# Ledger of designs, part 50: designed miniproteins, single chains, continued (5)

Each design is a single chain, and the fold is of that chain. pLDDT is the mean over its residues in the fold that is shown.

## One batch from the design tools (miniprotein)

Design m17722
Fold by ESMFold2-Fast:
Structure m17722 (fold): chain A 72 residues (1-72)
Amino acid sequence: MSGEQTKKLLELTKEGRLEEVERLIEEYDRLAEEHAGTELGLEAAIVASFGRMWLSIRKLEEKRKLEKLLKE
């Protein structure tokens, strides 16, 4: 399950649907909190973590791209 959800977040991130990605991350965080100590809660936490990582990488890459254009 986590692999399928993780793939969905990656696809949305690639499509530039960052607002939807942020919303899904928040939903998975809530599931992780609600089901803390369970396998479902752990899976939700993992999905949210991957989503945050990809979102952060994309935002950082866009920032670096702009800085490189201005600095070089």
Scores: mean pLDDT 76

Design m17723
Fold by ESMFold2-Fast:
Structure m17723 (fold): chain A 60 residues (1-60)
Amino acid sequence: EEVLKTVKGPADWEKVNAEAQKLGADYIEVLKDGKSIGRLAVNSAYGTLPEGYEAKIVKK
């Protein structure tokens, strides 16, 4: 399991999803205050990733 890129909020989910597609990621792991809160499929989230959150773009 490889973290290809980490995006720290605030960030646009449209840009995070575009980067994940470009990198060939399998999923996006979301963290809040450094703790994992779940995994998302690429292109499943929209809107803004808020401050205090991180999106890790991951490949299996």
Scores: mean pLDDT 85

Design m17724
Fold by ESMFold2-Fast:
Structure m17724 (fold): chain A 117 residues (1-117)
Amino acid sequence: MEHFEKALEALKNRDYETFTANLTLWMDSHGLDTSPYQPLQPSEVIRARMLATGDLSAAALFALALSLAVEGRIEEAILVLEAAKVVAESRSGREALEAFYASLDEESQALLRELLP
């Protein structure tokens, strides 16, 4: 579906309404439930919860990306959003996340290490 690409372009343009609308449609098509992270908390709170629980699920990563986007951390939000998509489309989330991380340049790897537990 084109919804993820539309969400990503909207996020780059700081069009949060189009971003959230298209991301929600894409997430619904994949059966993703972010309710454990609702109402949406600050990114630091989501990161602390992920660290405490070891939760690196697509739902947790999407919640983190949404929070980063709301906070105006667009470059960080995009990176986490792409990681979340890779995990959501894979049956082995951890292996997919590790492969995604290994595919990044050194600057993106450093940024993702600071964002993810």
Scores: mean pLDDT 77

Design m17725
Fold by ESMFold2-Fast:
Structure m17725 (fold): chain A 59 residues (1-59)
Amino acid sequence: PEAILKELIALGLSREEAEELVEEALKTGDAGIVAVRLVSLGVPAEKAAAVARAVYAAL
């Protein structure tokens, strides 16, 4: 979903990194990977969890 990719890019990921991260979450069924990556970039844990839930809901 383009809206999720744009959100990830706005949070510090490149388009390629955002696409790879979403595909990894799809393949593993674990959107927690998104939350972990965002926290490692300095995104607050609550915001990272909200984005991860949006990714999961869009699967």
Scores: mean pLDDT 79

Design m17726
Fold by ESMFold2-Fast:
Structure m17726 (fold): chain A 114 residues (1-114)
Amino acid sequence: SELQEEYDKILEELGKIPGVSELDREVIALFLLDIGIILGGSEEYQKILKEVLEKLKTESAEEVIRWAARQLLSLSPSLEAAIEGLRLLARSLGLSEEVIEKAVRVLEEVAAEL
């Protein structure tokens, strides 16, 4: 599917950066794909993607995941809408429950800090 091709492309770019676990790469790619769908592949999406790739060179994967979650929440009408949209996207991609659970947990943690 087009969504699978876009997800795989993001994973390939993230895979070029050493020290990021497979789970963390999948969570980051899921957040980025969701943001990309909301922003329609715009210049704003390209800036967010570039910022994630640059941050992963100097920051921990957990810090970058939290930053990406904040970007997604800023584009979502509510935490509940962000979680439901993310779950639907992840299931359409056939992602593991471990990836979905980590992504949802981070969204909930970041939302509690806003």
Scores: mean pLDDT 89

Design m17727
Fold by ESMFold2-Fast:
Structure m17727 (fold): chain A 56 residues (1-56)
Amino acid sequence: GAVTKEQFTLPAKQLKKMLEDVGLPEPSDELLAIALTSRDLNVNAAKDYLIQLLSA
């Protein structure tokens, strides 16, 4: 379904923190948006997706 900005803001913040905690650079807001929307706002799935992309 369509994701609102309000539904996006908190998951994006949590995702940034998770990536920082594993020592990865902070991703762009656009990359966070792609990861979260492609994973239906599942923060853990988006985190795993971005770890694979940013560690490649």
Scores: mean pLDDT 76

Design m17728
Fold by ESMFold2-Fast:
Structure m17728 (fold): chain A 61 residues (1-61)
Amino acid sequence: SMSAQLEQQKQTALDMANKQIEEYRKAGDEEKVKQTLRDLGEALEKLGYKEEAKKVFEEAK
């Protein structure tokens, strides 16, 4: 199913981004945290999750 594939891609993007954010926060690298959030927002937007992408972009400000 295309919907199941999109949900899986969304979950993978979220899991990868959350892992990177945790590592960068432990390192005190707030600029890399913000960049990871921007990259996550772009990935969510490409998958069609525009509302979630907008929220993630706001977190990156």
Scores: mean pLDDT 85

Design m17729
Fold by ESMFold2-Fast:
Structure m17729 (fold): chain A 94 residues (1-94)
Amino acid sequence: SSDIQARSDRLLATLERLVEQAKTADALTRDIIVSLLRMLSSVSRLMPKSPHSEQASEAFERAARAIEEGDYDTAREHLRLAVEHLRLHELAQA
């Protein structure tokens, strides 16, 4: 639905802002952002089991690792995949 898409678009925009902040952040702030992405991975694993919730979890973990490696473009790719898998999970559970 358009409401699910709008929610996904807002989540992606928020996550992309965090990636931009991570680029110039000090080590502590970057660690907090990485921890937030790993929390999203864990939350995705707590959702009812589906291929989409599992793929979202993996994509959030890959995004966190990419930020740790300083690969912000790869982090954005993985966040887009994670948000898309969450959107598909919500549609499949509806």
Scores: mean pLDDT 87

Design m17730
Fold by ESMFold2-Fast:
Structure m17730 (fold): chain A 108 residues (1-108)
Amino acid sequence: MREEEVRRLEARLREAIRAGASEREQVELYAEILRVLGAERAAELVLELAERDPSFALVTAALAISVARGEAKAEDAIAALRELARARGVEPELTELGIEAIRAAAEA
């Protein structure tokens, strides 16, 4: 049931992207996937991040989902997020918020 719900949300996300959904709208769908996976705190943190930087929040949410699904190690996702934040000039406070979201996903 949980995997079927995740797949339905992923299908909705793909259709939303094809329909021209904003990065904020995409993060909202990723947050619902995180909630279904039991990563409620990670969902809250990525939504907070999206208020300030939707593009960075979108990448953070995708990494958090991979960690929550056991497909990626939290430390590897954090390293990837830090490199992306450095390359894009993301503020340290937003970078730390994204790292907290990934750590919260690992606790799910």
Scores: mean pLDDT 85

Design m17731
Fold by ESMFold2-Fast:
Structure m17731 (fold): chain A 55 residues (1-55)
Amino acid sequence: MAPLDAAQLFERKLEAGQLIPAEQRDDPEVQALWEQIMRARDQAELDAVTAQLRA
């Protein structure tokens, strides 16, 4: 897989955020997962968080 630049990583973070249902966004645990997605520094960190959301 080609390395992602900062803009591509941000787009991937937005895509990962779509895994969180809108109706659950007021849940503090769900908000914490969203914050982890936005704080991910690379694709590997993002993949680790999204794996939790898909489990």
Scores: mean pLDDT 70

Design m17732
Fold by ESMFold2-Fast:
Structure m17732 (fold): chain A 109 residues (1-109)
Amino acid sequence: KLDEAMKIAAEALAKAAEVIARRNGYTVTSSEYEIDKEKNEAKGVARYRVPADSRLPAEGEIEVELKDIKSIDDVIKKLEAYREQARAAGLPEVAEIFDEAIEKIKKIK
């Protein structure tokens, strides 16, 4: 159950990273999620390109991660914190991604 919750969370972290990159005007080139069971960590990564006329570096990445995962309830709490941060930042699409992940995890608890 915890492994499945971590997978749902990691997929949501990757989707959130993609939306954040696109909201910044970047082109997403790849996205992936990782789960480190030894470290009890899950992360999502979106790699992007900056527009050619930008003064910023041509490529970069956005990481969203959960560290120090102790239980399914801990995964839910950490995702709820990210959901509230997304709402405060004016990113309703990111908040919706985390809300959907929380709902899925609650059904498998």
Scores: mean pLDDT 83

Design m17733
Fold by ESMFold2-Fast:
Structure m17733 (fold): chain A 98 residues (1-98)
Amino acid sequence: KREEALAEIAREIAKALKLLREALEKSTDEKTKENLEKAIKLIEEAYRAALEGKYEEAIKKLDEAKKYVEEANIPEEVKKRILEELEKAKKILEELLE
């Protein structure tokens, strides 16, 4: 069950990171690039924490990443999809913590 949960977290995170990197490449606004780069770093750190069994740390980093995504000036549809994938990963982490 833990291995299956970690694989699912990896898939949701990979989807979010793909969308974030695509948004970063298309972005011309300096502040938006900063916010997207910070979100990407936090998500990568969250995944590393999850692999180490540090689920509370992973959740905190995902919540912080979500704030940077919300602040980024990117299309609402892309933003919503990124936040949905991050929320799915967070929910699985919360289930592992319980």
Scores: mean pLDDT 87

Design m17734
Fold by ESMFold2-Fast:
Structure m17734 (fold): chain A 59 residues (1-59)
Amino acid sequence: SMEEIEAEVEKLQKYRGLDKDEAELVVLHRRIQEQFTDELRERYLEVMKKLIEKAKKKK
């Protein structure tokens, strides 16, 4: 569920010091490896786009 994904994202933020989008990307990648779905793939791509845009805006 989305709540489980959010919980894992928070755990990675605390343990690895990743930002929320970076942690979400890692969690989504793991979920895709366990069970691939089009919904997970599309969300992964959207998070990647957000991270790329954030990196560009930091400059």
Scores: mean pLDDT 76

Design m17735
Fold by ESMFold2-Fast:
Structure m17735 (fold): chain A 70 residues (1-70)
Amino acid sequence: GETFSITLHASPDPARRAALDAMLDGMVDAGLLGPAAGARIRALMREHPDTELTFTFDAAGRLLSVEARA
């Protein structure tokens, strides 16, 4: 099946943080993530600012996996 991945990195740059928050809000609005899942992703980025998080989705926008890279 078709899959796609999105990599997020926590950043002290306010513009980059705003872009990441807007992306997560867009994913929640599109039904790809529940509000609780979006809040959890934000919490993970806040707790691990030096970690890149890669989220993999199927063609229907369902979350398949989360991978962390330091």
Scores: mean pLDDT 70

Design m17736
Fold by ESMFold2-Fast:
Structure m17736 (fold): chain A 84 residues (1-84)
Amino acid sequence: SKEEEKGKVYQNLLDAINNDDLEAVKEEIKRLAEIVGKEETIKIAINLAKMVNDEKLKKTIFEALREIGVSEEELKKMEEEIKK
């Protein structure tokens, strides 16, 4: 099911973050977007960035989001939301 696929990708993403595997973080965010779409992926990315106060991780997340077509305006809104 999509729920099972989402769960697996989310677990892979958490594992990549814990291992500081920035390339895997980027690829798993792209996979997540294929399953749940851009809007839900943005919400998940904001929550992850709030949990992990790490500039390299944040930059990697933003790069992955750019590659799936998130605009610079949306990325700025995300950055302000993360700071809250």
Scores: mean pLDDT 82

Design m17737
Fold by ESMFold2-Fast:
Structure m17737 (fold): chain A 98 residues (1-98)
Amino acid sequence: MMEEMEKLNEEGLALLKKALDAAVAKLGEEEVRAKMRERGAELQARLKSAKSDLERAELYVEALIALARELGLPAEELAAVERAGELVIKIVELLQEM
């Protein structure tokens, strides 16, 4: 169980890093950080109203995909963010089964 969760987490982090590196290369670090702060503040407000860990994970994934689209990431990098989101949901589902 733990080994499967670690593998999913490592895969998700690698996909997110690939997307972040692409965004920074295109827009620069300062613009990416500014967009992340704006979306992060909105996400934190929404997370306070969430009633379950699954709902919080879904809101987080939605915010990441929205940010990736706003940053204008290419289709490959956008797909990587969407895949990372799927892995996050699977990890939360596995934790709920324990």
Scores: mean pLDDT 77

Design m17738
Fold by ESMFold2-Fast:
Structure m17738 (fold): chain A 68 residues (1-68)
Amino acid sequence: MVEVLVRVPEDKREAVERLLTRLYLEGVITDVRKLSETTFLVTAPDEAAAEEVIARVRELGGEAEILK
């Protein structure tokens, strides 16, 4: 299991929240926790899934990083 910290600007919040919900329903990620209006903690099964989350969040104008 790999945790990814996701941070988004306010104007991109809805788009990223929709993306994370979709990835969860598709089984790409195993958990999504909202830490604030602009910050989410995502749990991925492996590093490949975590990298996919990072790439997709960045495409929407957000930022994401793998936590230790």
Scores: mean pLDDT 84

Design m17739
Fold by ESMFold2-Fast:
Structure m17739 (fold): chain A 65 residues (1-65)
Amino acid sequence: DRWAEFLAAREEVEAFRSDNPDTNELAARMREILRNSHSPEEFEARLREFEEWLREERERKAAEE
């Protein structure tokens, strides 16, 4: 059930934010995805974009070190 997966992901994001209040950039990005996602399908598409962006950011930071 895509809707159940969406709700579970939402809860995980909230739990992560609660446990890591000062690591807000990642949490803020996830909240942006949730806010702009009006369906499980949109959430999945945006989540994949976020995962790709996260990989690119890791590569960029590794190159800067």
Scores: mean pLDDT 65

Design m17740
Fold by ESMFold2-Fast:
Structure m17740 (fold): chain A 100 residues (1-100)
Amino acid sequence: PLKVTVTPKKLSPEEIEEKKKELLENLKKAIEEAIAIVSEDINSTEKRKKANQLLLDAIAESKREVAEIFPGDKEVHEKWEEEIEKLLAEAEKKIKELSK
């Protein structure tokens, strides 16, 4: 295995903004994909489970990347958690509309 240095590289403000944008875009894509899966068959328990797993995996990955970019920054982590909650609430509303 490669010897990994545990010293996090200090990112520039521009690099931080680019990383935040990438993380948000990746999470939005995962949500759109999950909605598309559910939309294929709204009554399918298997499709709903697949969509839910995709969302959980994407959320876990985004949190891991935020922890790597902002180690120990509780405020940034809490704000990211709020953003996730907001995006999930919007996705849930769309799914409920499809379930009419």
Scores: mean pLDDT 74

Design m17741
Fold by ESMFold2-Fast:
Structure m17741 (fold): chain A 103 residues (1-103)
Amino acid sequence: EVLEALRRAIEELKKLLKKAEELGLKLTVTVLKTALKDLEEALKLVEEGKLEEALFLLEEALGLVETGLGFAKHTEDKEAAEILEEAIELLEEAIAALRKALE
């Protein structure tokens, strides 16, 4: 289930990244690309049984996306904010699945 949650988050985040690229949201694209790399690395760590290391990377990715959302709200970029809010939900779902697997 953790692997399925991570794969779903990766797939949906790739769709959000494509939408951000099509809208020309350069900073949002950079944030999402970094979060996607962390998600893909976390997937590999979960496959290796390194759940705590994977959780750390997902929490770092969440922090980065939350920072990006703060910037989007400050600059009144509603499209960037909506994309980043969706990315936060995906990361929170993946983190919840991983935390449940650690308990």
Scores: mean pLDDT 87

Design m17742
Fold by ESMFold2-Fast:
Structure m17742 (fold): chain A 65 residues (1-65)
Amino acid sequence: APRAIAPGDLSTLTPEQRELVDRAAEAYKAGNLGEAASLLQEIADRRPLTPAEAAAVLKHLHRAH
């Protein structure tokens, strides 16, 4: 089955949160840390991330850069 097992628990995110994470990763790669932080805040504002989800998001961003 075509499922991407992202680092940690990104698979537990909604499709919208997953899209925002991917946008944050692109902003991070471009050096737009302020935009990346704003996108991460948008994700948290929609639904608070668990510690495991937050760790997975940070690991994904680290891999993007």
Scores: mean pLDDT 70

Design m17743
Fold by ESMFold2-Fast:
Structure m17743 (fold): chain A 76 residues (1-76)
Amino acid sequence: MGEAAVPLLEQRGLISAEQAALLRELIKGMPDEVATALVRAAVARDAAAVRALEPQILSVNPGARPLLERLVALLE
């Protein structure tokens, strides 16, 4: 599951502590497929894939935009 993967990815050094904190906040309440896609995009450093998920994330959490922009900036 996407949410459970974030602490493991941080422990393995595949994402930073800041990326892990942003991902944990962004995936709260998300469907597992959206959460998993977001985590995969972050690990792949694929900012375009993160932006493609933005409408789905914002429909669940409209306040997530600043967190998404911060995550994208870390990937670029």
Scores: mean pLDDT 77

Design m17744
Fold by ESMFold2-Fast:
Structure m17744 (fold): chain A 67 residues (1-67)
Amino acid sequence: LIDKVVEAALNGDPEAAVEAFREALKAGHDPREILQAAGRAISANPEADRDKALQALVAIGRYLADL
């Protein structure tokens, strides 16, 4: 489940990132654990589009603020 959040963030897909994040939370994963995994993956993949990846992380942040 965390892997799906990482994949969506690296692809810069905010809707997929929020959906995967929601599923990971339902499975009992700590939001900090999920976000740390996504951040590490972005740092480890310099070929990723960082602007798009950040847009996906911003979408997750908006979802958390709306809880």
Scores: mean pLDDT 78

Design m17745
Fold by ESMFold2-Fast:
Structure m17745 (fold): chain A 69 residues (1-69)
Amino acid sequence: GQALTEEQREELAKEYAKKNKLDLELVLEAVRLAEEGERIVAAGADDPANQERVAALAEQIKALIEQQK
């Protein structure tokens, strides 16, 4: 499938933020980090360095979401 456009990502993020009562900016940041992770996986999922970077991004996303109560 084609990657989502920036506009489509913003619309999905707005819907998710509204549904879950989260800050839009936080959800957009989490989406950006998730897309960076997807790019790293696409470049080489079997590379240990890339696996470590993806794990770090996943922890960063969790931390951002947990900060919003």
Scores: mean pLDDT 73

Design m17746
Fold by ESMFold2-Fast:
Structure m17746 (fold): chain A 79 residues (1-79)
Amino acid sequence: PSEEELEAETLMALGDIYRAIAKIALKNGEPIEEVLETYRKALDLYREALAVAPPSLRPQIEQNIADVEAEIKKLEEEK
């Protein structure tokens, strides 16, 4: 893979990790503000991945961004 492809894949994987942490924190009853901060970290990582991603990875990353944005919006509406 290219450096650009590896960078995008790594950032996407980190985004996935933070997203998973946020979901676990939410299930464990952690404060909504802490869950939101973790989701926002995932969102930032996905956006960085999208910036360097080759065309083949862009749809997957865009879907992950949309999913996390929806999760953030839902939690913000709960507060």
Scores: mean pLDDT 86

Design m17747
Fold by ESMFold2-Fast:
Structure m17747 (fold): chain A 94 residues (1-94)
Amino acid sequence: MITKEEVLRGIEAAERSFLEAVAAEDPLDRDIFTAIGIIQFAVLKTAALRDGKEEIAKLISEAEDRMLAAVQAGDPEGVRRVAEEAKKKIEELL
């Protein structure tokens, strides 16, 4: 069963990947770090769905969409804000 600690660590891992994407000067590096963040969230969503935690999977999907928008806008503070909001919601859900 996916734990709160595993979800929080996964969100933090994806946040780091998306922050590296925003900081990347080379377009290929940006695409690589963006892909890593997407894969990290995909793993979390799959684990949440496997454990019947549809609410958590939905929250992760919404966080991914908002972080991707922030990466496209070149907004590192937007990435951090979305990660912080998502972590707080996970803490409230269990």
Scores: mean pLDDT 88

Design m17748
Fold by ESMFold2-Fast:
Structure m17748 (fold): chain A 79 residues (1-79)
Amino acid sequence: DKELEEILKELGIDVEEFKKLPKSEQILTLEIALGLERMRLGVLKIEYKRNPSEELEEEIKRLEEKIKLLEKKIEELKK
C-alpha cells in the first residue's frame, strides 16, 4: 500500500516494523498519529487566519489530505 507507506515514512515510522504489528497495534499507532496531525491542522488554521499566505494554504491542504488518508486507512484496518 503505497499511500500508507508514504504516510508512515512522513511520520518517521518504520514501514517493515509497522507491517509486523498486530492489527490492533497498527490501528492504535495510526490513531495516535491522526490525533497529532489534527492538532497541527488546528494550529495552522489559526496561523492562516492571522497571517494568510499561499505557503500556509498549501500546508493546510496537504495536511487535510494526510488526515483524510489516515482516517481512510484506520477504517480499512477496522474492517
Scores: mean pLDDT 84

Design m17749
Fold by ESMFold2-Fast:
Structure m17749 (fold): chain A 90 residues (1-90)
Amino acid sequence: MEELKEEFIRLSVEEARLLTTDPERAAELQERRAEVGKELAEKASKEELAEVLLEATRAALAVAVEQGLLSPEEAEAALAELEARLKAIV
């Protein structure tokens, strides 16, 4: 289970890094991330899944800020929106 969480976060970060430089490779990583996400959804509780999604999104947004694609404020807003949406569903 922990390995799936770590892999999902890693794939999210790698996808974010490649999105602007190698979109085809980013698409491959997105497919793999979807596969890992499906396994997580089957094995994890809703709370654990929400935690992994938030952590993966935070890590990916940090990459976008580092690359100059987003401001820190835009990244915080996007993360807050995801957190609110997950709270509404749970």
Scores: mean pLDDT 80

Design m17750
Fold by ESMFold2-Fast:
Structure m17750 (fold): chain A 75 residues (1-75)
Amino acid sequence: SSLEAFLAELRARLEEALALARQGRFAEAEALLEAAEQAAEEFIARHLPEGPLVEELRAELEAARQELERLRAEA
């Protein structure tokens, strides 16, 4: 389904962003995370998915953002 494909792609992008951050490539990690956040907001606005899925999606994005900032602070 389009939803399953979107979630798989989003999660792959978040994983790639954090992998870049662990390599000290913070500018590239930030750009990829920002693109993932924008894609998720566009998906939510277009499809209006049910609240629990929106909350899960936003929690995954927020967790990735927090981990990126943690890695940056420790660099």
Scores: mean pLDDT 83

Design m17751
Fold by ESMFold2-Fast:
Structure m17751 (fold): chain A 133 residues (1-133)
Amino acid sequence: MEELRERARENVDLTQANLDTLKAKLPELGKASPAALATVTDKLSELTELLKEALETARTGTIEELAEKVEEAQKQSQETLDTAEREISAQGGGGSLAPPEVRKEEYQKLLDKLNESQKALDDLKKALEERIA
């Protein structure tokens, strides 16, 4: 019981660390192609849905199910960060031929989804502390 609670809390903290690292990389990611930005946004969409599932499990499921869902969310947050870092690295060969307007639109979608992921994580943290306390 206690080990599962500690593991759930650890994976929530690791998910936050991955989102914080991604936020720190936003200036470099903002220079990426629209396709690269869309790819990272899609990974954030998957993360957001996993965080929402973890939140529901925190409220209605078992502690074992919660630990599993939070681990899935943490793995998705790491994949999202790895994807962003890969896209930034691929950028080192020259500027995107895409119009600046298209890049701005995709960057705004990325920011909106990152904010949605952060809200889902904040809601999950609150539910987890209420359940574990």
Scores: mean pLDDT 82

Design m17752
Fold by ESMFold2-Fast:
Structure m17752 (fold): chain A 83 residues (1-83)
Amino acid sequence: SSLLTPEQFEAEVELAIGEIYRGIANSLEKQGKKDEAIEAYNMAIEEYRRAAELFEKAGDTEGSRLARQNAIDAEKKLEELKK
């Protein structure tokens, strides 16, 4: 589509990867696998940060805000796990 830039597409892919890692982290946390959950949350945070930068470059302010909020939520969860 003429409305979808390469940066927008890449941002949506990175956001989806971040969501997958967040899901993995949540599952690991529920299983009591704290160290593995921490690693998965760190992976989710990195993907969300990349997505936010790519959405910003694409001019997608809403996508950038969503990705930043997802990173913040994952960082808060990471802090809870680390105490």
Scores: mean pLDDT 88

Design m17753
Fold by ESMFold2-Fast:
Structure m17753 (fold): chain A 57 residues (1-57)
Amino acid sequence: PLYFYKPGAKESDFYYPWYRYFVDIEKDVKAGKYKSVEDIKKHYPYVPSEETLKELL
């Protein structure tokens, strides 16, 4: 669990400098590194909405 992770975060939250995490998430999901939304949420301080993460999986 990450202290700065915000459940229900929206795409607008990516205007932050941490927007880079979204690119890394896409790359790792495409490589088959994660099997669930919960796995992704544990590895990154900021993530897109759960709906967006489910679409990536």
Scores: mean pLDDT 62

Design m17754
Fold by ESMFold2-Fast:
Structure m17754 (fold): chain A 110 residues (1-110)
Amino acid sequence: RFADEDVDLLLEQATELFRASTEAFRRGDTRRGASLFSSGQILLISATNALGELVLSPELRQALIDAYEAALEESRRRLEEAKKAGDTEMVKRLTELIESLERRIAELRA
């Protein structure tokens, strides 16, 4: 189904952006890291909205898991930085995001 290919591409792009974000932060490029993470989140939201009532192929399900796992890794890293900075609003938002991502991954693996 053609719609599955478009969603798979968006999920692959989101995963790549989250990985690139992590690399930018490792290099100390916080501005680029934040921008890449934001772009990844936008693509992930677009992909999940596009799924709607579609039946997930095994390939699309795996791509979705990979994207959520990449988002989860970066979100956990950002949570630790927010805790060190004393950013209580960001800590709350990232904690809620992490819990949501963990639930979605568990549901896809069930």
Scores: mean pLDDT 75

Design m17755
Fold by ESMFold2-Fast:
Structure m17755 (fold): chain A 61 residues (1-61)
Amino acid sequence: APSADQLEMRFAVLATDPSASAEEVLAAGREAIAAIRAEMGDSPEAQRTIARIEELMRQVA
């Protein structure tokens, strides 16, 4: 399975790609958030990263 870092990077690429579908971006964002929570727990760094991903997901929804 891909790491949290790999899933976060994939999400960032898709979120900045104008050809990516909203469904694809949202699915990647959810996968990245789940992996970050699993690997980094409830740290302040994890919370900041998740908040940034959620903000970008809101912009494409």
Scores: mean pLDDT 82

Design m17756
Fold by ESMFold2-Fast:
Structure m17756 (fold): chain A 58 residues (1-58)
Amino acid sequence: GHMEELKKVLQEVADKLRGIGDGIQEAIDAGREARKKGASREESEKIFLEKLKESTPE
């Protein structure tokens, strides 16, 4: 019925959002590690953005 179809769509959306969230978290972690290693704020931001581009779904 329509409720099963809706649940499937919601699950698929949740899975996609989770994947995006994981990619963002990886980018954040990469930026934090760069900062721990003594990178500047600008360098850590660049690393964050590069990692984010790699991790975002097309």
Scores: mean pLDDT 74

